# Ledger of designs, part 59: designed miniproteins, single chains, continued (4)

Each design is a single chain, and the fold is of that chain. pLDDT is the mean over its residues in the fold that is shown.

## One batch from the design tools (miniprotein)

Design m14154
Fold by ESMFold2-Fast:
Structure m14154 (fold): chain A 87 residues (1-87)
Amino acid sequence: SAAKAEQLKAKGEELLKEGEGLLVRGLARGDARGVEDAREAYRKFEEAARLYKEAAELDPSDEEARQNYEIALANAEKARALAAELA
């Protein structure tokens, strides 16, 4: 439903922003202390991607949901790479 798709997108946006904040904090720490920030950012980006994917499946014409799914996947890879770099 449209209402469900909007709720999924809203939660995805919340998680994407939370992940971005954690990624910034992990980068600022720049050492082993940032590893947990990067890992938590990765988990949030993975969940955001899942929600945007479900929203895009509910409305395949929603270009924004598809684009945000791709953004969440790219950010998850950045967080994974940061966690590996700082470990």
Scores: mean pLDDT 88

Design m14155
Fold by ESMFold2-Fast:
Structure m14155 (fold): chain A 77 residues (1-77)
Amino acid sequence: EIEELEKKAKEYEKKGDYKTAAKYYAQIAVLYESQGNLAKAAEAYGKAARMELLGKGDEEGAETMYRAYQAQAEALK
């Protein structure tokens, strides 16, 4: 459930565990994609990328998330 994942993402973000928060936001994005809600999926990928960046050590993860977000934006053109 997206609600459950959102609560977990916020909980880990509040703890400063940005890496784990990013994983939950990425899962939310995938679920929105599966539902055909590409706009919400793009928002969730953006949040995941922001969390990866805040984690300050996951440049690779941040790049991957930004690439996924950009692919979503391109698909909507």
Scores: mean pLDDT 72

Design m14156
Fold by ESMFold2-Fast:
Structure m14156 (fold): chain A 74 residues (1-74)
Amino acid sequence: MRDELFEKANEEARKILAEADKQMDEIVKNSKDPEEVKKKRRELVRQAVADTLIKIGDAIDEYLEELRKEREEK
């Protein structure tokens, strides 16, 4: 098990969510149209979810690559 890889993925996910929260607050402050705020909020959430899934996929790929190296050495 690669605790470092999973820890890195969790940290990146938290950063993505924190950034999304900041951007959401800025959208609410800068947009006076409720429908525009709603649309941008939905797009922000979808992007944050997609980015998080990509980071999880990257961590899995790195873990699999490490397993391959271990098999080749042993």
Scores: mean pLDDT 74

Design m14158
Fold by ESMFold2-Fast:
Structure m14158 (fold): chain A 73 residues (1-73)
Amino acid sequence: LSPTELRILRTLVRRGPLSVAEIARELGLSPATASRHLRRLEERGLVTRTEDGLYSVAAGSPAVEAVAAELEA
């Protein structure tokens, strides 16, 4: 994972489902940059889209579980 992808995963673990625009705003990214990273994370099975077009973390991914464990430390 790139540092930006890890920051996106941490944000989604902490805040729950977010739009591309909310993720971009939270992390200081352009919407285009946030969208590209979210596409890569989705292709890797680390995030999924909700019914409202929001992104959420995919349960059962080792990378997502590792990020969640770091937040509880």
Scores: mean pLDDT 76

Design m14159
Fold by ESMFold2-Fast:
Structure m14159 (fold): chain A 79 residues (1-79)
Amino acid sequence: PKAYLEFEFPTELRAEETAALIHMLAWVLGVKVEVEIFGNRLKVTIEAPTKELLEEAVKRAKKIAKEMGGEVVKEEIEY
């Protein structure tokens, strides 16, 4: 299963800091992530071996982004 998330932040620095935190989250959960930074926007692809782990990873990534002042611009989940 995969998820595609896009976040918009108040500054480029917040997007960069969030990217680093999401990489750390991926390491902790054992999921694969790819991140792309476009100015103050962050595009995140999460790939997990199970639906349950993907849902947890998406939930935590959204929480991290929200705490960094980010807004969810796009969310798509593919099973």
Scores: mean pLDDT 85

Design m14160
Fold by ESMFold2-Fast:
Structure m14160 (fold): chain A 57 residues (1-57)
Amino acid sequence: MSEEEKELIEKAVEEAKGKSQEEIEAIANELARELYARGASPEEVTRAANRVIEEAS
């Protein structure tokens, strides 16, 4: 995973903090779409989305 993709994950975690569970899931889904568009594997996308949910909760 690229440094740019890592920055996107960190930004998503930060923006998701203090949000409702529904909003956290929406942020994780938007991150997943962007990572897929950048060529990330399904495994990498799943890991990133789970990280946002876990760290923002």
Scores: mean pLDDT 80

Design m14161
Fold by ESMFold2-Fast:
Structure m14161 (fold): chain A 94 residues (1-94)
Amino acid sequence: MKLYKLTEEEQKALDEVASKVKTIIDKYKDNLDEAYEAVRKIYEELMKKYPVEKTRFILEEAFVKAYETMTDEQKDILSEILKKLREEFKKKLA
């Protein structure tokens, strides 16, 4: 497996995204659609700053980092958001 090394700026961006995702799940735990739209906005902001592959890597690693700090209830919500994001990505790749 090829180790991908992030710059300090990219690592900071990943840490900020992980923190924002956790905050979104805490804030919108009772509204999955609003949580999904908030996470999608993070994706769109990263796409303005980074290439597609870099954005995908930062998001995947940020989700893993956020997931490790979450309660079981928060993990369930994040899993549902990830399902919706995967469906949107499949539509864009078709």
Scores: mean pLDDT 75

Design m14162
Fold by ESMFold2-Fast:
Structure m14162 (fold): chain A 95 residues (1-95)
Amino acid sequence: SLSTADRLARALGFEVAPGEGLAALREAAGEELVEEYLRLAEEDPIAFYRRQLELLGTPTAGLSNELAAAVLALVESGVVPAERAREALENLRIE
């Protein structure tokens, strides 16, 4: 079965097997930058939310902090264009 991480990775253009999505996203983004965003999410949730709006134009509501951190890291590193990330998040939006 595909997890949210697997579906997000595929929506962002990564080819992943079930269960590999989060690891693939973290590797592509760079682990150090993902860990920095995870620290920000835990220590300053308001700054983490502000960064989501700055990079994505939308909050990562419904994603875990780990997935949200990976998305922010991918966009900041330039691995994924902001437009691609926004489209992927819209496609995963639960009503």
Scores: mean pLDDT 82

Design m14163
Fold by ESMFold2-Fast:
Structure m14163 (fold): chain A 60 residues (1-60)
Amino acid sequence: MEELKKWAKENKLENLIKRLEGDESYFEEVAKEYGIPLEEVKKRAERSIEAFKKDLEKLK
């Protein structure tokens, strides 16, 4: 988690940083944009973080 957060900051991935921080306003905007329940957005964010972590492991 911390390594991914540092990597996101270094690469200026603001949306990923917001997901890692659990920014409610970010999740609400995504939920509204895609017509997905807020809880589903949060679950997808968690899955996205896990997938991103695994992808970074492969890129090493």
Scores: mean pLDDT 72

Design m14164
Fold by ESMFold2-Fast:
Structure m14164 (fold): chain A 62 residues (1-62)
Amino acid sequence: GEPFRKTEVLNRVGVRGYKLSGDPESREEYGRRLGEEIARQAGGSEEQIERAGESMGRHYRE
């Protein structure tokens, strides 16, 4: 794949990284998308991408 860049990942998921919603569900969705894109850029499997999204989503929701 192409070289990983934080800015590219954030742009793909529509997240600037520093502006999180006060709504827990919105934060969870942002974290999920961020985690999935990071894992995808790192060449992770479909399962690894899904697990990274779930983990990041839970972290951002809390």
Scores: mean pLDDT 67

Design m14165
Fold by ESMFold2-Fast:
Structure m14165 (fold): chain A 66 residues (1-66)
Amino acid sequence: PTIVAEVEDDATKLTAAALLAMGIPGATARMEGETTIVVEVEDDPAIVEEALRALNSIEGVEARLE
């Protein structure tokens, strides 16, 4: 499944979101544009839920499942 995280244009928030995305087990994270992070995660409901929860916990980040 694909998670898309829209991040506020703030270097600290972008860094926090990128580091979190890179830390997700089995995930591949990439930037699409200047403030969008796309995360390909394993098809495991627990991993998907934790990834969405963790990303949305960062102020200025809106993550959704595509």
Scores: mean pLDDT 81

Design m14166
Fold by ESMFold2-Fast:
Structure m14166 (fold): chain A 113 residues (1-113)
Amino acid sequence: EEKKKLEEESKKTLIEMAEALAEEARRRGVEEALRKAEEALRLAEEGKLAEALRKLAEALRLLAEASSDPVERNGALHAAELLLEMAEAYETEGKTLTEVLEERLAEAREAAA
């Protein structure tokens, strides 16, 4: 029951992320990234959270490839890798997306410290 509540919260977050990436892709004119973000939105709405994460990662990669700023490019590529790791952990480890995100954020904080 608590796991289902966390999954519903994760779904809402993924929908918001997909909408934000779709808007950014439209603003920048990156049609392929827009298509991937729209696919992620549909998958998130259907509750296919791991597939939505993979499509968000593809959108971020396409936005990174369109960027001339190395900092923006590198940040987007690292974010894409994190989303792919979250998708794999969700499918293989049986953890909620919230649990996977918390674990990855803790690891990132330790690496940065």
Scores: mean pLDDT 77

Design m14167
Fold by ESMFold2-Fast:
Structure m14167 (fold): chain A 59 residues (1-59)
Amino acid sequence: MEEKKKILEKLEKNEEEFIKAMIESFPENPELARELAKEILESLRRMIESIEKLIEENE
């Protein structure tokens, strides 16, 4: 039960680090970098869910 909470906390920290990295990579447009990072994270989440379901159906 605690394992899922640990994974979520890890994911949250990784998301913050990713957003920071994006802003650092695009210092000229920090707001755009933040929005882009969020969009990428949303796309990754959807992709992960799709892959997970595909694996479950194939196994």
Scores: mean pLDDT 73

Design m14168
Fold by ESMFold2-Fast:
Order: structure tokens, then sequence, then C-alpha cells
Structure m14168 (fold): chain A 93 residues (1-93)
């Protein structure tokens, strides 16, 4: 569900702030997995999650995975360039 993905995203953010970048990446991966089937309805939240995953991977020294995550974020944004329906969801995340 979107609520579960938002919770996982928040947990990832908390792990990131604590300096646990591998745990942050794990949580962002789980959030992205839940958002993939909802990508047409919540593309901005999915793109944000992949971008956060990329930053977490980069901080963990996993550069190839970071590039892949950023590429996924950019692909979602390219496919949904004017998507604004998720403004309310972004306030929660």
Amino acid sequence: SVEEAERLYKEGLEAFKAGDYEKAAEKFEEAARLLEPLKEEHPDLLALTYAALGVAYRKAGKYDLAIEAFDKANQILAEHPNEEVDKEMKKIA
C-alpha cells in the first residue's frame, strides 16, 4: 500500500540520519518495490524514493547501484514530466 511505502520511506530517512546508509537503502528498496505497481498513480513518490535510494547507495560506497537507482528515478520523471497528482503524498513523505 502507499501508506506502507510512506512508512518505509520514513524509516529509511531515519536510518539515513543515523548514518546507517545500508539500512536506509534496504528501507528505500522495500518502499520502491511497493510503489512500482502504483507508478502510474504515484510516479513522483516513486521517483523520489529511487533518488533517495541512490543517495543512500552512494553514501554506502555502492556506486554502481547508486547510478542504477538514479537512472530509475530519471526514467520515471521522463515518463511522467508533468505529474503533480502526488503533491499531498509528498507532504507526508
Scores: mean pLDDT 80

Design m14169
Fold by ESMFold2-Fast:
Structure m14169 (fold): chain A 64 residues (1-64)
Amino acid sequence: SAEEERRLEEMREQIRKFREIYQKKLDELANDDTEKAKRMQRVYQIGLDALEASEELLDLRARG
């Protein structure tokens, strides 16, 4: 339905915005070699990977 398509698009837009935020955080940490920064880099990378998986699930739903 058009309503479901709109909701899926809104979810994609939210995922895109969160991916941009997490990527920006990774970029800010890229030159920091402290253990805290390395730990935060891993956390943001896990978050990006989860957001990418979520976007793939939305793509699969849209095709079905």
Scores: mean pLDDT 83

Design m14170
Fold by ESMFold2-Fast:
Structure m14170 (fold): chain A 91 residues (1-91)
Amino acid sequence: GKINVDPNTTLAQALNPDILAKINSNTDLQITLTKIGSTPKGTLAASIKFDADTPIIDVLKAAAKKAKSKPVLVTIYKDGKQIGAFNVRPK
């Protein structure tokens, strides 16, 4: 399922504790960003180290640079497996 979270929410607050354990022991996470309400050609994929205190908006900015004004679906992968997904609406 998809959870709607505020851009100021940290990754730790958006995900379950079991997923956080995977993040804390991971060197890299793959992130895909998909704009909600549109059919974008292609999806930005980035490998980023996540800390529990990392704000979601900073993750979006690191991956897309201009993710502040449109809702996006953030999908997080570890070793090609989806471990989390949530909707973010940057203000």
Scores: mean pLDDT 59

Design m14171
Fold by ESMFold2-Fast:
Structure m14171 (fold): chain A 58 residues (1-58)
Amino acid sequence: MSEEQAEKGLADARALLEAGDPRGAAATAGMLSIESKKAGNEEAAKRAEELMREALAL
């Protein structure tokens, strides 16, 4: 996974959260976290996991 792909995934998840879809945001961020871990991108995985937790808190 490239940095650009990670940034796009985070932006998409954030857009869902802002649109009032916390479930969609959590699912998108959760998938991004798994894909980032598989790719060895620990930073992207952490950011995705934080966004997922934020969405689930709503």
Scores: mean pLDDT 79

Design m14172
Fold by ESMFold2-Fast:
Structure m14172 (fold): chain A 70 residues (1-70)
Amino acid sequence: VTDEQIKKAAELLSKEFGLDPEEVYEALKKIVDEHPNADPYEIAQLLSERLGKELDVEKAALVLGKAGIT
């Protein structure tokens, strides 16, 4: 996963769920660094936990896929 893919994912997720793109970017960067083999569903679950927000994990995983995180 590239930094550009993480930035794109953060922007798309922020737009979808009404979140701060910088906060989502920092959370995603940490998750990808700590869990380099995580699939989009696992990343979405970890993101929900790290942000302390109830996210639609299936929708978040789909959005991650649109950013090239698969």
Scores: mean pLDDT 81

Design m14173
Fold by ESMFold2-Fast:
Structure m14173 (fold): chain A 73 residues (1-73)
Amino acid sequence: SKEELEKKKEELEKEKKELEKELEELKEEIERMKEENADPRKIAVKEAAKAIIEAAIDFLKEQIERIKEEIEK
């Protein structure tokens, strides 16, 4: 039903907001590490984590858009 799709959309939007918050915190951490000339290997691990979170956000954005399209049918 459209009501079930709306609930799913709201859940995915909440998950996306939480990941966006984590992404902001991680970006700030990476910037600080670079300014402090931290170990390049540690920076690389954080950059990898950033890429994973960005990919997860993109997946959620795509899922949200698909649900929006189904609701508007």
Scores: mean pLDDT 87

Design m14174
Fold by ESMFold2-Fast:
Structure m14174 (fold): chain A 62 residues (1-62)
Amino acid sequence: SKVEKLKEEAIKLWNEDRYDIEKLNKELSELIEKLKLSPEELKEFSEFYGEIASNPEKLKLK
C-alpha cells in the first residue's frame, strides 16, 4: 500500500539521514505529496511518524 511504502521509506531515511533532519523532513513531505495518500492513510502515517519522533530508539530495523 502507499502508506506502507511511505513507512518503509521513512524508517530507511531516519536510519540513514537521522543527523540531517531538514533533509529527512523534506524527503518525507515530497513522498507524502507524490503518493496522494487518502485521509485515512495520512492519519495512519502521522501516528506512525509521531511514534518515531517520540521513541527514535525503537527504530533499529536497518
Scores: mean pLDDT 68

Design m14175
Fold by ESMFold2-Fast:
Structure m14175 (fold): chain A 64 residues (1-64)
Amino acid sequence: MPDEKEVNAALIDMLAALGKRFYEQGKYDEAIKVYEEALKLAEQSGDTERAEYYRKLIEEVKKK
């Protein structure tokens, strides 16, 4: 069975897709909220690379 870290990686990818859909609809506040959830999961999983990516992405969306 996949461990909790592998499950969290899959959830992060799903949240990224959802956040992108909100962003494409111009719903930037909703996109930010979803990306913040992805960031929390990445931080909890020790996935520094994904966490850094989502921090940058949130900052860029907030500038809109």
Scores: mean pLDDT 78

Design m14176
Fold by ESMFold2-Fast:
Structure m14176 (fold): chain A 112 residues (1-112)
Amino acid sequence: MANERALRAAAALAEAIRRMREEGVDEAVLAAAEEFASPADLLRFAADQLAAGVISEETALLLAEAALYAAGMPEALLDELRAALAQGREAFVAKLREVAAEIEAAHGAAPA
């Protein structure tokens, strides 16, 4: 299970980076996405870049999938993100930030 989730996370992140490159995202921003410090940081990055109009909703969803697989979070959170996306960009940005907070609460931002 852990190996399969890691492979899925890597595949989703690689596809997101490829799409960001096609969307004309700066190489420094691509490097920040590739070297993310935590899954919660990757979700906040996706929310911030989407809110700024730098990436598409599809790219933000791929970054979210990568973060959720890397964090070992349940697929139900992906369904919640897809439902928020169906409601619109503003709802999706808010849900990305909410899920990032849930990951921090589950894993801790600063382990003791």
Scores: mean pLDDT 78

Design m14177
Fold by ESMFold2-Fast:
Structure m14177 (fold): chain A 76 residues (1-76)
Amino acid sequence: RKEEAIERAAEAARKLAEQHFGDVGPEVGRLVAETVREILSKLSDEDAEEFAQRIENATSVDQMAEALREAKEKAA
């Protein structure tokens, strides 16, 4: 289901962001998770699941940011 995929991606993105920032990690993670939910919920179910899986599999903030930029372009 689209909502489940989005929540998994948002949580993965939040954790990845938290690992890269000290005291501001939780705040940055929260904002990134909200951004993931906002962008992916504008996509079709198929596209949302594809980008959610890509974000969940991201091993760096750069990979996550690239996936989010492409998803945002597709949402427009």
Scores: mean pLDDT 79

Design m14178
Fold by ESMFold2-Fast:
Structure m14178 (fold): chain A 74 residues (1-74)
Amino acid sequence: MSPEKQALLDELKAWAAEKYKTLSPEDQEKLERIVKEAVLRIYEAETLEEARAVKEEAMKRMDEILAEQKKREA
């Protein structure tokens, strides 16, 4: 795996770890699933452009989990 792809994975995992600790156990499971799928897709990405798009989409989906949790607990 390229160093650039590894950097994207490290950034995604660090960002997810910060969000993870603010979530309920149920939403933590959802976030873990998103991270696992994103890791696999980044590994399979043919280009760095595709890998970056996967990371951005995963981060957006994790933000949606945070928004839905706040909506349920408001």
Scores: mean pLDDT 79

Design m14179
Fold by ESMFold2-Fast:
Structure m14179 (fold): chain A 62 residues (1-62)
Amino acid sequence: SLIDELKKLAKEYHKLLEEYDEVEEEVRKNPEDEEAKEKLKKIKEEIEKLRKKIEELDEKIL
């Protein structure tokens, strides 16, 4: 079901936002941490991809 898939994606999106906030806080406390910066970039990319997928799926349900 498209609705069930959307619900699953929404849960994953929320989880990624929580992870993003945690890693972003690490980068704020230590701006010289290249590893933390790299993790932040990857999480941001995953959030963008997932958001786009949710939007596309939501449009199909309408």
Scores: mean pLDDT 81

Design m14180
Fold by ESMFold2-Fast:
Structure m14180 (fold): chain A 63 residues (1-63)
Amino acid sequence: KDYLEEGKKLYAEGRYEEAVKQYQKAIEKDPNNAEAWRNLGVALAALGRLSEASEYFDKAQEL
């Protein structure tokens, strides 16, 4: 199944920790997917993990 789409669904449901897991799997499948890195950052920011979110936003910009 598409991990990126599953992560987006979980994020929309407010299930941020589960969304993070799906976005990580999306990145494992395709590490050049800038959208997956951005969405991981957004979910981590929602969890208050701002330093990690910042690093992943920077990674998305490099792709």
Scores: mean pLDDT 85

Design m14181
Fold by ESMFold2-Fast:
Structure m14181 (fold): chain A 74 residues (1-74)
Amino acid sequence: MSLVEQARKLAEEAIRRIEELVARGDLPGAFAVWDEFTTRFRELLAQASPEEQAELLRIYTEAMGRIADLLRAA
């Protein structure tokens, strides 16, 4: 997979896990998944070319918006 494809998969997996944890009332668990996502995303950014970094940051920003909405709805 490309780094961009890996980033999209990582974001979708993080969002899915956060939705599950929020549904269970496990907010500490949801924040732990958010922290793990941020750490793993940073690893992808370290491997990326400058051109890929722009797209990765766009994916990250969109994912963070969705996660913030989920946490606000909890």
Scores: mean pLDDT 84

Design m14182
Fold by ESMFold2-Fast:
Structure m14182 (fold): chain A 62 residues (1-62)
Amino acid sequence: SEELKKKILRLIGLKLRKIGLEFELELLKEKGGPKERIEEIEREIKELEKEIKELEEEIKKL
């Protein structure tokens, strides 16, 4: 179904974005990056985790 395809592609996109942010976070922590940027990325990762979980639950219902 087209709906299922769209949700799967979105899920892949969200997971890839999370991986990228986790990598950036690790690099910033190693370099002693700005505290504000570290906190922003940590918030974005938490938001992405919630979106991923919600979307996975939606896919299971299709």
Scores: mean pLDDT 88

Design m14183
Fold by ESMFold2-Fast:
Structure m14183 (fold): chain A 68 residues (1-68)
Amino acid sequence: KKKAEELRKEAEKLKKEGEELLKEGKEILKEGEETGDREKLLEGIGLILRGIGLEIEARLLKEKAEKL
């Protein structure tokens, strides 16, 4: 069960990091859209994509923990 707990903790950490990146990315993207700032649009998109990646990774780790 300790192995499953470690995977759950890692999944929770990645999920929180992904959620923070998605939130930050959406805010920056919206700001870029409102101001026409191309740099902010690209930054926002990059953060959103990274956040999605971390959320997927967190989900996979959680599934692995549930199967242990």
Scores: mean pLDDT 83

Design m14184
Fold by ESMFold2-Fast:
Structure m14184 (fold): chain A 76 residues (1-76)
Amino acid sequence: SEAERALEELRRLAAERLGEEAAERLERMLRRALELYEKAKKSKDEEEKKKYLEELKELEKEAGRLLRELLEAAGL
């Protein structure tokens, strides 16, 4: 899938620039985001779908903070 290819490429770039441990952390965050997105997309209940999208939005903010932290740690 496109999402899996994007994840693999991002992980590879993260490993190259930030190291393997940072790449693993980023991969976990991105896989969780993909899981929540798929659940939201497949949900037939509007309220449940909204809940997954809210969790995805929170995870997006957390991932952004993690990425910034990793870049700062790498001196970028």
Scores: mean pLDDT 75

Design m14185
Fold by ESMFold2-Fast:
Structure m14185 (fold): chain A 103 residues (1-103)
Amino acid sequence: MTLTQSPASVTVKEGETVTINATSSEPTEIDWFQQKPGEGFERLIYNNTQRVPGVPSRFSGSGSGTNWSLTITNVKKEDTAVYYALSRKSGTLGQGSELTVVE
């Protein structure tokens, strides 16, 4: 199984909306994780679309089968992180998408 993310890196201004995509070579369900500099992995979304309790409503997951999106609305500087898709079926981790938020 291959799990591919796009974009590999993106820079956006505070207040903008960003979308990160993931595609797989075969059907699966995915979770989305955030890894901030110097920190561990925090789960944002589980089972394609379900937001983890306590995660801001600005984060949303969509998609199923082989194609998914993580959307962050009204991005904050604190959202600067690498975002990873993880296949629940195989445990395959995507290569990551680096988000940089500027003023």
Scores: mean pLDDT 88

Design m14186
Fold by ESMFold2-Fast:
Structure m14186 (fold): chain A 99 residues (1-99)
Amino acid sequence: MKTYAIGLKLVNAKEVAKEQGISEEELEEAVKKAAEKLKEKFPEAEIRVEGDKIEAILPNVKSLEEAKKIGEEMKKIVEETLKENGIEIEVEVKVAELP
């Protein structure tokens, strides 16, 4: 089993939120809520928020294919959480194997 990093980037987050009438503070709160949901559903993952990006470090994953599936599930959770808070933003997923 290997460790993988999953990067979840909010595409054009500040511009899209502004167009939807959402303040920077409201966006930050919604992203924090999304990260909390990720921690609940993936308790073994190390979740970190950096501006418009959420990063998850996943230990003990069997394959890159499995890591990509987890990344897609995380993307859906983030997008759904943002939508629940009145924010429609696309999330880009990147997956990398860590040494």
Scores: mean pLDDT 84

Design m14187
Fold by ESMFold2-Fast:
Structure m14187 (fold): chain A 58 residues (1-58)
Amino acid sequence: LVEDAEKSLEAAKEALKKGDYVAALTAAGHARRLAEQAGDEKLKREAEEIRNEALKGI
């Protein structure tokens, strides 16, 4: 779960770098849910930050 959340978060960061805000939003949302299931509050917070950045780009 943590590894999957980290992978999704990395995908969200890559999408943000490419300016693909919709893909970044989707990947960040997935990372947040996985982090929540794993109980990783730091990873969940990082995913929320990426999600907020993606939303500003839309």
Scores: mean pLDDT 79

Design m14188
Fold by ESMFold2-Fast:
Structure m14188 (fold): chain A 65 residues (1-65)
Amino acid sequence: SMDLYLRIASKEYGISLEELRELVEMMKAGASEEEIIETLMERFGLSEKDARGVVNGLKKALAEE
């Protein structure tokens, strides 16, 4: 579920639940996968590999909803 993934990602990557929910809303509003990756790298200092991992997890959680 989305809630479960957000809790796991928050703990794993050090991103707050509120910030992760904001990224989900960006995706729902039509932001591209690349835009979310760039945001994760710029705002949270994630590597491209980790940013892609977060995006893939969010996409999977959105598809489960």
Scores: mean pLDDT 82

Design m14189
Fold by ESMFold2-Fast:
Structure m14189 (fold): chain A 66 residues (1-66)
Amino acid sequence: MADKKIEEVIELLKKAEKGEASEEEEKRAVKLMLEAVNLDAEKALEALKPYSEVVNELFQKFGVSL
């Protein structure tokens, strides 16, 4: 279950890095990241490590903390 959420998050983060993500897609990415971390924190954080800059930008934008 976490694997599918992580895959969707990575696709949304790739769009965000390109400036192609809508605000709805950015909010969806944040929601799915939090859900993935709650299911398997180690796996989610390891998979998201290459995208840490965009992850931090989205978390700051929406006022969310892990």
Scores: mean pLDDT 79

Design m14190
Fold by ESMFold2-Fast:
Structure m14190 (fold): chain A 86 residues (1-86)
Amino acid sequence: GLERAEEAVERARRALEEAERLEGEAGRAAALAAGVSAGLAGIAVGVGKISGDYEWGAEMAERAARRAEEALRYGRAGDAEAAFRA
């Protein structure tokens, strides 16, 4: 369970790193949204460890990773609003 959560954190971090390389308003929106999602993935791992609910932690971390990856996709497409709302 926890291994999946930690893999999701790495996915979110990679999405953030790619978003930070984007320029312009859509790039900034994607980096901000991906940064928030990467933070939430880390929190989900921490809560899972403290509570012993590793399945919940993994599910929430994977959700956050998908949000970070979605923000990056919209940022690459030049859609600042969609990137931020991801």
Scores: mean pLDDT 82

